# Designs tried in a protein design run: designed miniproteins, single chains, continued (5). Part 72

Each design is a single chain, and the fold is of that chain. pLDDT is the mean over its residues in the fold that is shown.

## One batch from the design tools (miniprotein)

Design m18494
Fold by ESMFold2-Fast:
Structure m18494 (fold): chain A 89 residues (1-89)
Amino acid sequence: MSPEEVDAVAKAIVEKGKELLAKKSPDKKPASPELIENVAGKLRGLLSLVTDPELKEELEELIEQLPLLSEEELEQIAQAYDEALSKAS
């Protein structure tokens, strides 16, 4: 994966995360700590490869905010990560 492809993947994940965090609902199913750590691990791996400093900051903020997301929203971020990796090839 090229640095440009990594930055494109990070941008897609950040945009998805911002969309999900902008939604506020008190009735969302809470995520397990294991799911949060799994998604955070994927995003931390991506963060180490990102070259754009603005994207690094936005991705770090998203990682810190993952515990605020529901189980379904974390699954959507994981799906977006997998789809973006497939498109980058």
Scores: mean pLDDT 77

Design m18495
Fold by ESMFold2-Fast:
Structure m18495 (fold): chain A 76 residues (1-76)
Amino acid sequence: SSKRRELVLDTGTGLSKLSDEELAELAKRTGLSVETLREIARAAQAGDLERAEALLGEKLTEVHLAVLEILSRANS
């Protein structure tokens, strides 16, 4: 659906803004590897939302919420 693809794009775009240290924190929280999170960010930036969605899988909502939390710290 369009809403799910928007969430995938927002998540991948958010991941691309994170530092290596923030990606390591997110990897520990979500159980995904830093390499997988980097690949999601690359896929989303390249417009390959199908690949980004496949890599996120069932963790899409969990990763999205964690990305929003980390990004909110930068604007505090």
Scores: mean pLDDT 83

Design m18496
Fold by ESMFold2-Fast:
Structure m18496 (fold): chain A 70 residues (1-70)
Amino acid sequence: MTEEQEREILERAEELLPEARAYVDSHSRDEILARLRELTERANEGDLEAAVEAAALVRAYSERLKEEAA
């Protein structure tokens, strides 16, 4: 994967952040982790859209964990 592809994935993930945050707020930890596993498997198979969704979901979940710890 090139630096350009990684940057494109992160930029697109920012656009999906509101949806990812809503998903994290409405689902259990187990459901979030199961979704991340599914998206990561698809991304490893070359699904760039799954990589974008996984990046957004990881970011939203990390933000929630930090808020719970604060």
Scores: mean pLDDT 80

Design m18497
Fold by ESMFold2-Fast:
Structure m18497 (fold): chain A 87 residues (1-87)
Amino acid sequence: SEDEKRRAALEKMIEMLEKIAEEAKRRGDTELYERAVELKERAEELKRNNASDEEIEELEKQVLGVLAEFDRIDPEAAAEILAELSE
C-alpha cells in the first residue's frame, strides 16, 4: 500500500540518519550530529502522525542534503550507508 511505502521510506531515512549521527559524533562534528539527530526526530514524528506526502518530501530533501554533506567528509562511509539502504 502507499502507506506502507511511506513508512518504509521514513524507516530508511531514520536508519541513514542514525548512522550519520554516529559517525558525526565519532568525528566530533557537533553541527552535523545535531542536524542528523533533529531530522531523525522529525522522521519519527512523521511516522507517528501519519504525515502528508508534502511533509515527507520536504524531510527527504533535507536528509539528502545531510547525506551529501557527509559524503564530502567521508565518501566511503556514505557509500556503505547507501549500499545497505539499497538492499
Scores: mean pLDDT 81

Design m18498
Fold by ESMFold2-Fast:
Structure m18498 (fold): chain A 72 residues (1-72)
Amino acid sequence: LPSVEEIKEELDRAVEELEPLLSPEDAAAVREEAERLKKVAEEVKDASDEERFKALAPEVGALQATAAAALA
């Protein structure tokens, strides 16, 4: 699994790329989901890779769903 730092960097880049393509409201929703994923990543940083995967997978799914809805 990527480190917390790698997750934060990738999310920041993804949000930066998406923001100009979205309305302010949709950009805010994507940013909110990205911040939730960052928070979960930080909370489980000392856990096993299995526990980190279980915690992060639903948050990644939520972010992907939010971004897909905003782009549709």
Scores: mean pLDDT 78

Design m18499
Fold by ESMFold2-Fast:
Structure m18499 (fold): chain A 68 residues (1-68)
Amino acid sequence: ALSEEQKAALAEAAEALKAMEEAGLPQSEIDAFKRGVFEAVRVYEETGDEAAFKALIDAAIAEARAAM
C-alpha cells in the first residue's frame, strides 16, 4: 500500500494535471505527464524505492509547471 507521503504526492500530481488541462496544454503534454506519474508508480511497485518514486513525481510536476 502507498504511504501517506506517496498519496500526498499523487494528490499534488492530480492538482497539476487539472491545472494543465485548465491552461489548455496540448494532449501530448498531458499524456507525457500521465506517463511520468505512471512510471513513478511502476518503479515503486518493482523496487519499493520511495525516494525514486518521489523524485519521479516531483520531476513530472516541475516539468508540468514549467510548461504552463
Scores: mean pLDDT 81

Design m18500
Fold by ESMFold2-Fast:
Formats: sequence, C-alpha cells, structure tokens
Structure m18500 (fold): chain A 76 residues (1-76)
Amino acid sequence: SLGRELARQGQELAAQGSKAVKDGDWKKGYELGQKGLELGMQAIKAGEPILGTGAAIAGIGAQVEAGIVAGDMSLA
C-alpha cells in the first residue's frame, strides 16, 4: 500500500538522518529527520497508523539528536 511505502521511506530517511548526525553533519541529520517525520505523518493519513507512527518517532529522534549536536556547537 502507499502508506506502507511511505512509512518504509520515512524510516529509511530517519535512519540516514541519525547516521548523518553521528558523522558530524547535524544540519543534514535535521533535514532528513524532518522528511522522515513528514513521511510518517503521510503514512498515518494513508491508513498505516502503526508503521507511520514508528517512522514519525524515528524522524523526531533524528531531529532531537541533531538539535543536541547543534546546541553543543553553538556553545563552543
């Protein structure tokens, strides 16, 4: 289904976002996390609330990780 594909893509982008943050690219991590969250929300709307919520949470996680790194860099 479209919702399942959106949730899968959201999870993949969120995972790439977390990796980008770990690699030191917090800005890319934040952008990918935002896209993961957006795709997760679209998956929920498309009828995949469980998978979509998982993708959305993963996207938020990547954004939080990026924000922590960005905050640390701003204080240095």
Scores: mean pLDDT 85

Design m18501
Fold by ESMFold2-Fast:
Structure m18501 (fold): chain A 90 residues (1-90)
Amino acid sequence: MSPEQKAALYFTAAGVLEAAASLEPDNPDIWLGAARNYLKAAKYDYEAGDKETAIKSFENAIRAASRAPPTDVEAQRIIEEAKELIEKLK
C-alpha cells in the first residue's frame, strides 16, 4: 500500500471507532483507539507530503485522545506528539 492509501484506511478506521465511541461514551478505550488511528493516518499523510491533511488528522487525534481520562498516559502522549508535529508542519 502507498502512504496515501494507508492514511485513508487508518482515517476511515478512526472514524468508525469514533462513531462506536458515541454509543459507549463511558468506554475510554474506544476513543483511545480512534486517537491511535488518527495519529497513524496523520503520520502517513505527512509521509505522502500532504501537510494540510496531516494537520487535520493530528487535530482529530488530539480531539479523540482528549475524551480519555486526564490520567491516561497514552492519551496524554498522543496529544503531546500530535501538538509537536502540528507545530513542525506550520
Scores: mean pLDDT 85

Design m18502
Fold by ESMFold2-Fast:
Structure m18502 (fold): chain A 129 residues (1-129)
Amino acid sequence: TTREEVERVVELLEEATRVAREAARRGDEKTLRTAVEAAQHLITAAELFGAADPSVARELHEANSRVIGSLTAAGDDKGAAQLSEELENARALGERLRGDRERAAELGRQHFEEGERLLEQAREDLDKL
């Protein structure tokens, strides 16, 4: 995992939280759902990048925890619960992949790409309003 990959996943987690909060404020359930799905993939990417490179694991785990806290503060209890479950699942997956850092990095990149795609869709849907 490169420093650029770490910084980019943190930036996208913050952006997904911003889009989710704005969608929730507007009552846009479709965009909120898409933003939460994007955040789920980005949370998994972050945990897997941490499994591939333990030197960044704490930083990425703290970023994941902040996203969940931000959705809780925004009143999206369902989204916060979904992200909490995804974090637990991602941590379990990271533990299983602890002996295979290359596989952890590969799977992390797949989740990152899907999260970025979903976030772009959520942003576009939000801007149509």
Scores: mean pLDDT 83

Design m18503
Fold by ESMFold2-Fast:
Structure m18503 (fold): chain A 100 residues (1-100)
Amino acid sequence: KVEEAKKYVELARKALEAGDLASAHRYLVKARYLLDPEITEEQAQRALARDIDASIAALARLLQTLRGLPEEEALAQARRLIRDSLEREIKGLEEKIKEL
């Protein structure tokens, strides 16, 4: 389990470095499912089905409404916020794997 989870965390990091947020998210979900016995298969499947591009678009609309940002700037900030969130989750799993 731990070795397989480590491989998915490494794939998530490579996807993140390539700017592929959707693939980074999918690998991260797979790694978390292997490491967290509280996550059900159904919860993991729902997380895998999450449309990251739709999440970025929704966050961008929120930033336009709350901060008055232009659409292109809001989309850029939304992508950066999602990327930073994924990076924090990857680091968290890397540290959890070291504890095992």
Scores: mean pLDDT 81

Design m18504
Fold by ESMFold2-Fast:
Formats: C-alpha cells, sequence, structure tokens
Structure m18504 (fold): chain A 85 residues (1-85)
C-alpha cells in the first residue's frame, strides 16, 4: 500500500477544508462580534474555534474515510493551539 499517496490526499483535503471552514467561521464570528461590540479577544478566539469544530462535525457526517482523517488532523491542530499560551 502507498502511505505517501494517502498522506498527500489527507493533506490536500486538510488544506481545502481548513481554508473553507476558517473563512466561513471567521466571517460569521467577525460579523457577530462587530454587531455585539465584543471587545474580548479571548472570547472571539473561543467562539471561532467552537464554530470551526461544529462545521467540522457537520462535514464529518458526509465525509469519506480520507476526509474523516483530515478532519481529525484539523481537530488535533486546534487542540494544540488551545494549549499554547
Amino acid sequence: MEEEKKKKEIEKITLELSNEILKEAFEEVSEKALKENNKDYEKFKEELIKLVEKKLEERKKTANELEKKAIEKIRESLKEAKKEK
């Protein structure tokens, strides 16, 4: 079996999904923050991450095996980002 091909596909899907979901989530959270006059940067980051996680879960329902692994990779990256101070 070709692990390289599998990794390349997962990375492509990861980049495409990250770009799509981050853009959608950022636009939605930014618009909400502006309307609510939200000054909490930490709250903004938490809401953005939560919305990204929600969109990933929704995408996972229709995802194939490679997409599911890409989603898991994105979720792991988000968990690491939360631990960085």
Scores: mean pLDDT 74

Design m18505
Fold by ESMFold2-Fast:
Structure m18505 (fold): chain A 84 residues (1-84)
Amino acid sequence: SYYTSVRATVYIDGKKIVTLTSRHMSAEDIDKLTEAILNKEPMTIEGDTQSPGAEVRAALSRMNERLKKEGIDVEIDWDDSLLR
């Protein structure tokens, strides 16, 4: 296995906004998504960056905590998988 992957779907106000994978999104990109949500700006995803699943999970945890502190209704459905 190269790394542990994460698949996560992010919902804001009960509406699906994005599905993320560690193969197509870095921890830095998830932090940028958090800023875009806080600023109510449209998001653009570049598909050429990847991070280990542990870093992606840590970024998703930071996103969830930060958005909830700002009073945003966020729900993240996520699953772990191994890429072989």
Scores: mean pLDDT 70

Design m18506
Fold by ESMFold2-Fast:
Structure m18506 (fold): chain A 83 residues (1-83)
Amino acid sequence: MEEKIEEIIEASKTDKQRAVELLKEMFPEISEEEANLILKYLTPEQIRKALEEGRIGLLVTIARFRKLADEVDAEYAARQAAA
């Protein structure tokens, strides 16, 4: 478990696709999209802590919220630029 978490963290910095594969291998219940969102929106430290606590669902929720925030901010910026 601990070794696999460190492998995921290392891969998240050097090989994003490998990190996605490792996350899905450890947590088959998450989708490839959810794994990609986790890697994009969360720091390696946040990922490590949540994986150590078995809280993959929390990582998915936070990543989806950050994606939504980015999309809302981009939409707002586009509307301001168009004005």
Scores: mean pLDDT 79

Design m18507
Fold by ESMFold2-Fast:
Structure m18507 (fold): chain A 90 residues (1-90)
Amino acid sequence: KKEIERKIAILSVALGLEVAAASTGLDNREEVAKTVREIGDEIAKLLEELGKKDQASRVRELTDRLVKAIEDGNLEEAQKLAREAIRAAG
């Protein structure tokens, strides 16, 4: 399913850009947290469709931590968690 792999790649870029935007203080923190959760959940769902259950579980775990870091204003931790989530997505 090459189309699903491409969608995961696009969503991974979008996740990184959203967290980067939050780190500049330009975006609303609550809106960023919501968008990050939506992107992370979609990546995990697509990974499950590819049979990559371990990667999907890891992305969900990292997305939960990432959302919390954004909500807490810990943008340094959020940047680190975003990179780990993107790496886990493949």
Scores: mean pLDDT 82

Design m18508
Fold by ESMFold2-Fast:
Structure m18508 (fold): chain A 58 residues (1-58)
Amino acid sequence: GEPTPPRGPELDLSDVPVDFGLSPEETRRLVEMQQAGAPPEDILDYLRRVVDRGLAER
């Protein structure tokens, strides 16, 4: 058969860059968003903004 599971694009914590100079609160928020079932697009958008801001401060 052709397995077509109802899966959308997802991001795993293992693939999420957690060591980019993020604050513990920001990291925890990201994890909470994923655990709460936030869409991957929203998680990626948040992560990108936080990482970009962290890099700018560096």
Scores: mean pLDDT 64

Design m18509
Fold by ESMFold2-Fast:
Structure m18509 (fold): chain A 76 residues (1-76)
Amino acid sequence: SSVYQALREKIKNAKTDADKEKVIDEIVDAYFRLELTLEQAFDLLDEIRKDASPKIAKKIEEAEKKILEFDRALSK
């Protein structure tokens, strides 16, 4: 997916918590637009988590929860 590759590049260039927060929001939005699979969204969030501050780690957990709640609703 071109969206997956573009977001992966943004993660590599994200230097600050503000940059990382923006990329997390873009990942969630791309997933809701069906431009990412569940696995792709989680892979991108895991890449951000490797060097995440506590603030960013919490935002990732909240993003993953939103994604899983949406996925669960679609599977019923």
Scores: mean pLDDT 85

Design m18510
Fold by ESMFold2-Fast:
Structure m18510 (fold): chain A 80 residues (1-80)
Amino acid sequence: SIDEARQQAAALPSVQAALARLEQLRQQAPTEQSKVALDRKRSELWTTAVSLIVNGASEAQIQQELDLIVQEAEELLKKI
């Protein structure tokens, strides 16, 4: 179920690490616009993690997809 997938996502080290990295970037964000953009990336990352778990993705696949979202967030912050 979706609720089981959400619980599994919350417990995954890869998800916890990615969320912690996005929070670190948010604390370093120089403008309100960049903070809002990072909040959107956090929502995207969470939704992506839950969706991948629902679809039976491997831990390696989840790690790869979350790393891409974190990379996009880091690149977004560099452009502001």
Scores: mean pLDDT 87

Design m18511
Fold by ESMFold2-Fast:
Structure m18511 (fold): chain A 75 residues (1-75)
Amino acid sequence: VEAAKRELEELAKRQQDAVDAAGKETEELKKLNDAKGGTYLADYKAKEQALKDLTGRAEAEVGAAWAEYQKLKAA
């Protein structure tokens, strides 16, 4: 149980760190695009979509791991 909890916490932190890093890159690219009059719009949209995909995957993985941890804790 404790090992599963540690793995869950490490997974959640790793996923959150990845989402935060991608979010910062996306925000910086948005600011650059705004400053350059839309020159980077395609790159920004690609990063925004990648961030949405990454966030959805992270939520699904953490949610599944949390459900398994709760199942182990209840057993």
Scores: mean pLDDT 79

Design m18512
Fold by ESMFold2-Fast:
Structure m18512 (fold): chain A 95 residues (1-95)
Amino acid sequence: MVKKDPEKVAEAKRIATDPEAAEKYKEELKKEIEELLKEYEKNGEETIEKRAKELVEEFLKDLGAELEEEELEEALKKTKEILKEAMEALKKELE
């Protein structure tokens, strides 16, 4: 039996719809993105690729789900885009 973690799915939806949960997530994300930005300046785009892959793998593991190759590529692409946008936003805020 594939164990789907409905609490993780519900938490993700809650963060998207609840302003308080979104605020807390942004605070946690800021710390992670700050470290990612430092690594990006040292190692370039490879850092974003590695982090995006780790996040997608963690998400899939938490859900107990498997993605087809095409779906995995799309998820990686979207995650990279989000990480790049978050880093650029933080960089502007710090400068």
Scores: mean pLDDT 64

Design m18513
Fold by ESMFold2-Fast:
Structure m18513 (fold): chain A 139 residues (1-139)
Amino acid sequence: TADIAASSDAALTVVRATANKLAERLYANPENRAVGDELMAATNAFVEAAARASPEDRYQGLLALASVLIVQGEMVHPQMVVIGEALRATLDDASAGAAATATMIAAVDAASPEEQTKMGRGMAAALEVATLALLNSLS
């Protein structure tokens, strides 16, 4: 549907904003630089794959990302559920994107530097899984 294109674009914007904010917080501590680099590499790979995908495949890739982040809430950090649910809300309604971005940034800012490191690794891993799904849908 036409709504899929709008929702996937909004959700991709939310992913970029959240990953950039988390990377910014990671880079503020020199010991976390490697995690920041890992997150940015995973984010760039996902964004590039998503840009090459159809709107429908992009939507499915973002839905897979949201699902992995929600599951990571129990295994990695509780704030991963907040991030995954905010992304899912944006996929359901593109107009939710601004509120979702604010919620995700607040979740990052509420986390300690050690927690931000766990979130960064978790998000990078989730992005890698979603990128593989997108690449399998490409030529």
Scores: mean pLDDT 82

Design m18514
Fold by ESMFold2-Fast:
Structure m18514 (fold): chain A 78 residues (1-78)
Amino acid sequence: SSEQEELEKLIREQTKKLMENIKEAKKMGDEFMIEMEMGTFDVFLSVMRLTAEKKGLDPRRVEEIIEEAYREMQKIVE
């Protein structure tokens, strides 16, 4: 649906912003800052999943996008 597409777009845009925050934290070498930024990212994805569920959107597609976002995050943290 168009609402599903808008949610996917929102997740992609916010993931990009949060990834830059994690990347900067890693560049600084501050392990506590990295942990905090990763925590913020996890909370964001949890909120997106809940939002999709409340809107009656396809939760399976949202989970696929979330898994992709976690893979991208892990590549930055590595």
Scores: mean pLDDT 78

Design m18515
Fold by ESMFold2-Fast:
Structure m18515 (fold): chain A 58 residues (1-58)
Amino acid sequence: SPVKVTAVESHPGALVLTVENVGDEPVTVSLSFGRFVSEAPVTLAPGETGQVRLLLAR
């Protein structure tokens, strides 16, 4: 995967992941972890760092 997770913040009912695109192409990131799913896709340019918010699925 061209995406590296650099930090994880745990909140009640939510996770906030800091992610970096370590590839050479733009990527659109939509993540899940256990019962947590991305609220919205995040598009990262090469070398860009962004945050992805995962909410607890109902």
Scores: mean pLDDT 78

Design m18516
Fold by ESMFold2-Fast:
Structure m18516 (fold): chain A 86 residues (1-86)
Amino acid sequence: SEKELLEEALKLYQEMLEKKSSPEEAIKRVEEFLKKAKEKNASQRFIDNLEGIKEILRSLAENKAEEQAWKLLEEVAEALKEKIEK
């Protein structure tokens, strides 16, 4: 179910935000989840969204804007939570 994958993504984002792990650890977790989502035949839209998050984290880490990366992830998590709860 795509709803189950969205809920798993939200949980992943919330865990990353709570632990404030390094951007490298966050990228690794997103890559692991992306592999799992592809194996479960997740929609292309879902895959594209995960790859987008990974690229944002990578780009912002390279530019030493780690706090901005976490803020963007928080906004994505909130938007996803609203979509799931509706």
Scores: mean pLDDT 75

Design m18517
Fold by ESMFold2-Fast:
Structure m18517 (fold): chain A 57 residues (1-57)
Amino acid sequence: SAIELFNLGRELYAQGKYAEAAVAFQQAGDIRAKALGPEHPDTQSALTLAVMAKEAA
């Protein structure tokens, strides 16, 4: 689920769909934060990409 949302976010970002990519990355980050904790590198990667996508939108 979180991996699929992260991969979806990357594909949407590559297509220039930044607002949709931000939502997908945020959801992946939220799932990872709950499972792995907020400081985990995989959680931080997803949340960082969500912020970058929001700024690009």
Scores: mean pLDDT 85

Design m18518
Fold by ESMFold2-Fast:
Structure m18518 (fold): chain A 75 residues (1-75)
Amino acid sequence: EKSEDEKRFEKLKKELEELVTKVAEDENMSVEKKLEVKKIVDETRLKIQEAIEKKDYKEAAKIVEEALKKVKEIA
């Protein structure tokens, strides 16, 4: 079945998706902060796609962790 790195990546990706949804639904958050989060998410998706094409789930997990940290700093 799935490798430990792939399982870790999927768990982190789910955490990022949940956080992004929370940010999008937060009516008290400024438009500027929401746009910064969207930019991070869009850039992160491209980096994840590159890592997955190389089957490097360890790198994909690291990319998601860095994105989670950046989004938490903005939110």
Scores: mean pLDDT 81

Design m18519
Fold by ESMFold2-Fast:
Structure m18519 (fold): chain A 79 residues (1-79)
Amino acid sequence: VIRISPEKREAIRRVYLDLKLRGEKVTPAKVRKRLAEEGIEVAKTTVRREVEHLEKMPLSEIAQPDIESGIEDIKRAVS
């Protein structure tokens, strides 16, 4: 099983969200380039796997990894 550090996974997730919110085409190569600009080195295969995983998730879930926790936070915000 290919395991990635939580910090690198968070960085990939952050870059993915930034690109998606800007309406840019998200590719593993583009994510890896952005990470390299931040001084973060991640294997291309690892980035590709994480991007494919994130692509299957709704943007709200990517921004809020725990959807139940996210729903509770939204309820607090509208109160």
Scores: mean pLDDT 67

Design m18520
Fold by ESMFold2-Fast:
Structure m18520 (fold): chain A 94 residues (1-94)
Amino acid sequence: PELARETILLASKEPDKEFAEAVRKAAYYASQAPEGKERLLQLVLETVRAASKASPENRKKAAEYLKQSADYIKNGDIETAEKYLEKALEVAKK
């Protein structure tokens, strides 16, 4: 869908390569989720947008939460994945 494409495009413009990789991984697995795709992708997209103004420390924390969320999606735990994406967004807003 459009959200996955938009998120990947924003990640491609991200100068922080570690963060960009975390975003691409999270967006990829979110787009493959059996349910809740739109919500998961929306959280990834909002995290990317918020992270543009975040400190390097908070951007690194957000990247870790994005990677953890991707792993939870990969093993089918969508509920936990969503919680980690919400944590990524919260730390990116700081």
Scores: mean pLDDT 80

Design m18521
Fold by ESMFold2-Fast:
Structure m18521 (fold): chain A 80 residues (1-80)
Amino acid sequence: DMKRLQEALQNLLSQINTILEKLFEETKRSSPEEQEKIREEAIKQMEELVKEASETFLSDELAKLLEEEVKKTNEYLRKL
């Protein structure tokens, strides 16, 4: 269970990293107004991934911990 959880978390983080890389590339080519929309889209995608993980393999307490970490990441993204 712990090993499966670790692998699933690593996969989740990889997907988040992909979203962030796409965000960086798209914002580099976009106007300031478009950058805001791109950031909001990335935030929504990350939140969706965490919810899916919570429904499939996470305990309630671990799900809350991940949600807090994603919220923290959201704050960083909003400052970009």
Scores: mean pLDDT 75

Design m18522
Fold by ESMFold2-Fast:
Structure m18522 (fold): chain A 85 residues (1-85)
Amino acid sequence: MSFADRMRIRRVFNQFADSNGRLSAAQLQAMFQTVGIPRSAAQVRDMIRRFDRDGDGTLSFDEFMQMVDSLSADDQQRILDFAAQ
């Protein structure tokens, strides 16, 4: 992923993250809904479990990037397109 793509994804992350720079399951679900790639609460919870290294039930930006890299190319592009708006 290019530096420009990483910066765009960081803008999306910052739009939904809390004041501590963390993304909860509810915030991640809202992000997917807003971007146009809706996920169920169960799917979002499973994603957090997979990428949450500290076990606090939230994603840091680096953990979020690893999750985004696990998505299909089409879903990654939708996040990038949203960031460009």
Scores: mean pLDDT 83

Design m18523
Fold by ESMFold2-Fast:
Structure m18523 (fold): chain A 87 residues (1-87)
Amino acid sequence: SAAAQVAAEARALAEEARRRGLEELAEAADRLAEAAENRDLEAMREAAERIVEEVGRLAGEEAAEALRRQLEAAIEAIRLDEEGKSA
């Protein structure tokens, strides 16, 4: 599922961030994984904003904007998947 994919990728990001000593990014990525597993769209958007903010500080605005677009598309895919199941 789209939610399972986002959760897996967020966990991978959290592990990479911890390996590099980027604790705030790791915490935000863990929150995204948990929100995706719970299909909490609002919590996913909040966690995604924190990830984008941290990436902007670490890698600059261009990297942050690219990631923002990817996260928005992934969250929208989860929303559409859940809407299809709710109907």
Scores: mean pLDDT 83

Design m18524
Fold by ESMFold2-Fast:
Structure m18524 (fold): chain A 94 residues (1-94)
Amino acid sequence: HMEEARRLAEKARNEIKKILLDEGVSEETANVIATGAEAYAFARADPRVPKELVEQLEKDLIETLKKAGVSDETIERIKALVDRYAEELRRLRE
C-alpha cells in the first residue's frame, strides 16, 4: 500500500501547507513544517517507533509552528489534521 500512503502524505502535506500559507507563513517555512508533520504522522502510525521519538517529533512540530508565528488555534487545527492522517496511515498498515 505504498502508493496509498504516498497519496495520503501528499494530500496532508498540501492541506497543511495551504493552512500555513493562508496564515502568512512563507512557502519555504511551510514546506519545512509540512515535512516535519509528515515525519511525526508516520512515526505515530508505526507501532515499532519508540514512544519517546514520537513525543519528541510532536514537540518539535509544535515549537516550529510557534516560532513561525502560527496562532494557537491554527496549531490545534494542524495537530488535528496530523492526528487524522496518522490514523489513516495506521489503518493502511493493518
Scores: mean pLDDT 81

Design m18525
Fold by ESMFold2-Fast:
Structure m18525 (fold): chain A 72 residues (1-72)
Amino acid sequence: SQAALDQRLIELTEKILKAEEDLIKKDPSLGEILSRMTPEERLELIEKDEKYKEYAEEYREVLAERRALAAA
């Protein structure tokens, strides 16, 4: 259902935001860089990190499923 996909997107968004916080703690210079990035560019950055890439990949999959349902 759309409600289940929306809930999953919220959960994944929280995990991605936490991943961004953890990356900034390891490299404080990323904080300034991330503040200038689009949401898509930030997601691409998370996808390159071995620890967090699965969250970004799942977010893209769920978002695509949600868009497909909205288009139907």
Scores: mean pLDDT 81

Design m18526
Fold by ESMFold2-Fast:
Structure m18526 (fold): chain A 84 residues (1-84)
Amino acid sequence: MEEEIRKNAEKLAEVGGETGQAAKDLLLKALEYIKEGNYSLGASYASGAMLLAIAHSIETGDLRPSELALKALKALDELEEELK
């Protein structure tokens, strides 16, 4: 799951410009907090990343940022369930 999260975050930075890079940074923060057992902060950072990716997709008409963020969020959810 961690590699899947990092892979999708990296691709989000590639396709989403500055907004995609910011969303990647939030996804990596979410990953850190989930690994520490701070699931509430993890969920908050993941939600922030998804909102940035959705906004960029709406502004540009490119659905790839939101699709990549959704894949990363699903992998974060799977990781959280494995760590609980």
Scores: mean pLDDT 86

Design m18527
Fold by ESMFold2-Fast:
Structure m18527 (fold): chain A 118 residues (1-118)
Amino acid sequence: SSIEELKKEILDFIKESAKKADKNYKLSQEDVEKIAKILSLYVLPRPEELTEENIIEMLKKVGQELKKTIEELETSTSISVIIGSALRLMVIKDMLEDLKNNLSEKTFNYIMGIIYEA
């Protein structure tokens, strides 16, 4: 049940940050570059053009991968798939921690809103 605790921890963390999100917030170019670097290390390839729009699309893909990973953990009977999905969940947690540590609270809350609504 450590996997269920990890799922809850990640989802609650994203939800609480998303609740504080300013929907009218605009990402700076510095934030776009920091987000792109962190996301490319963990989950998704870096886009060719570092625009706010392309970073928002990367963040939506992070939210989709999180949902897929949770679904695989809940529905799979394959031990290999369960282990792989649990490891992906841990990688997503590390990525979220790196985003929090490298971004302002306002920027972090905004992008958590995008991930949560994806």
Scores: mean pLDDT 84

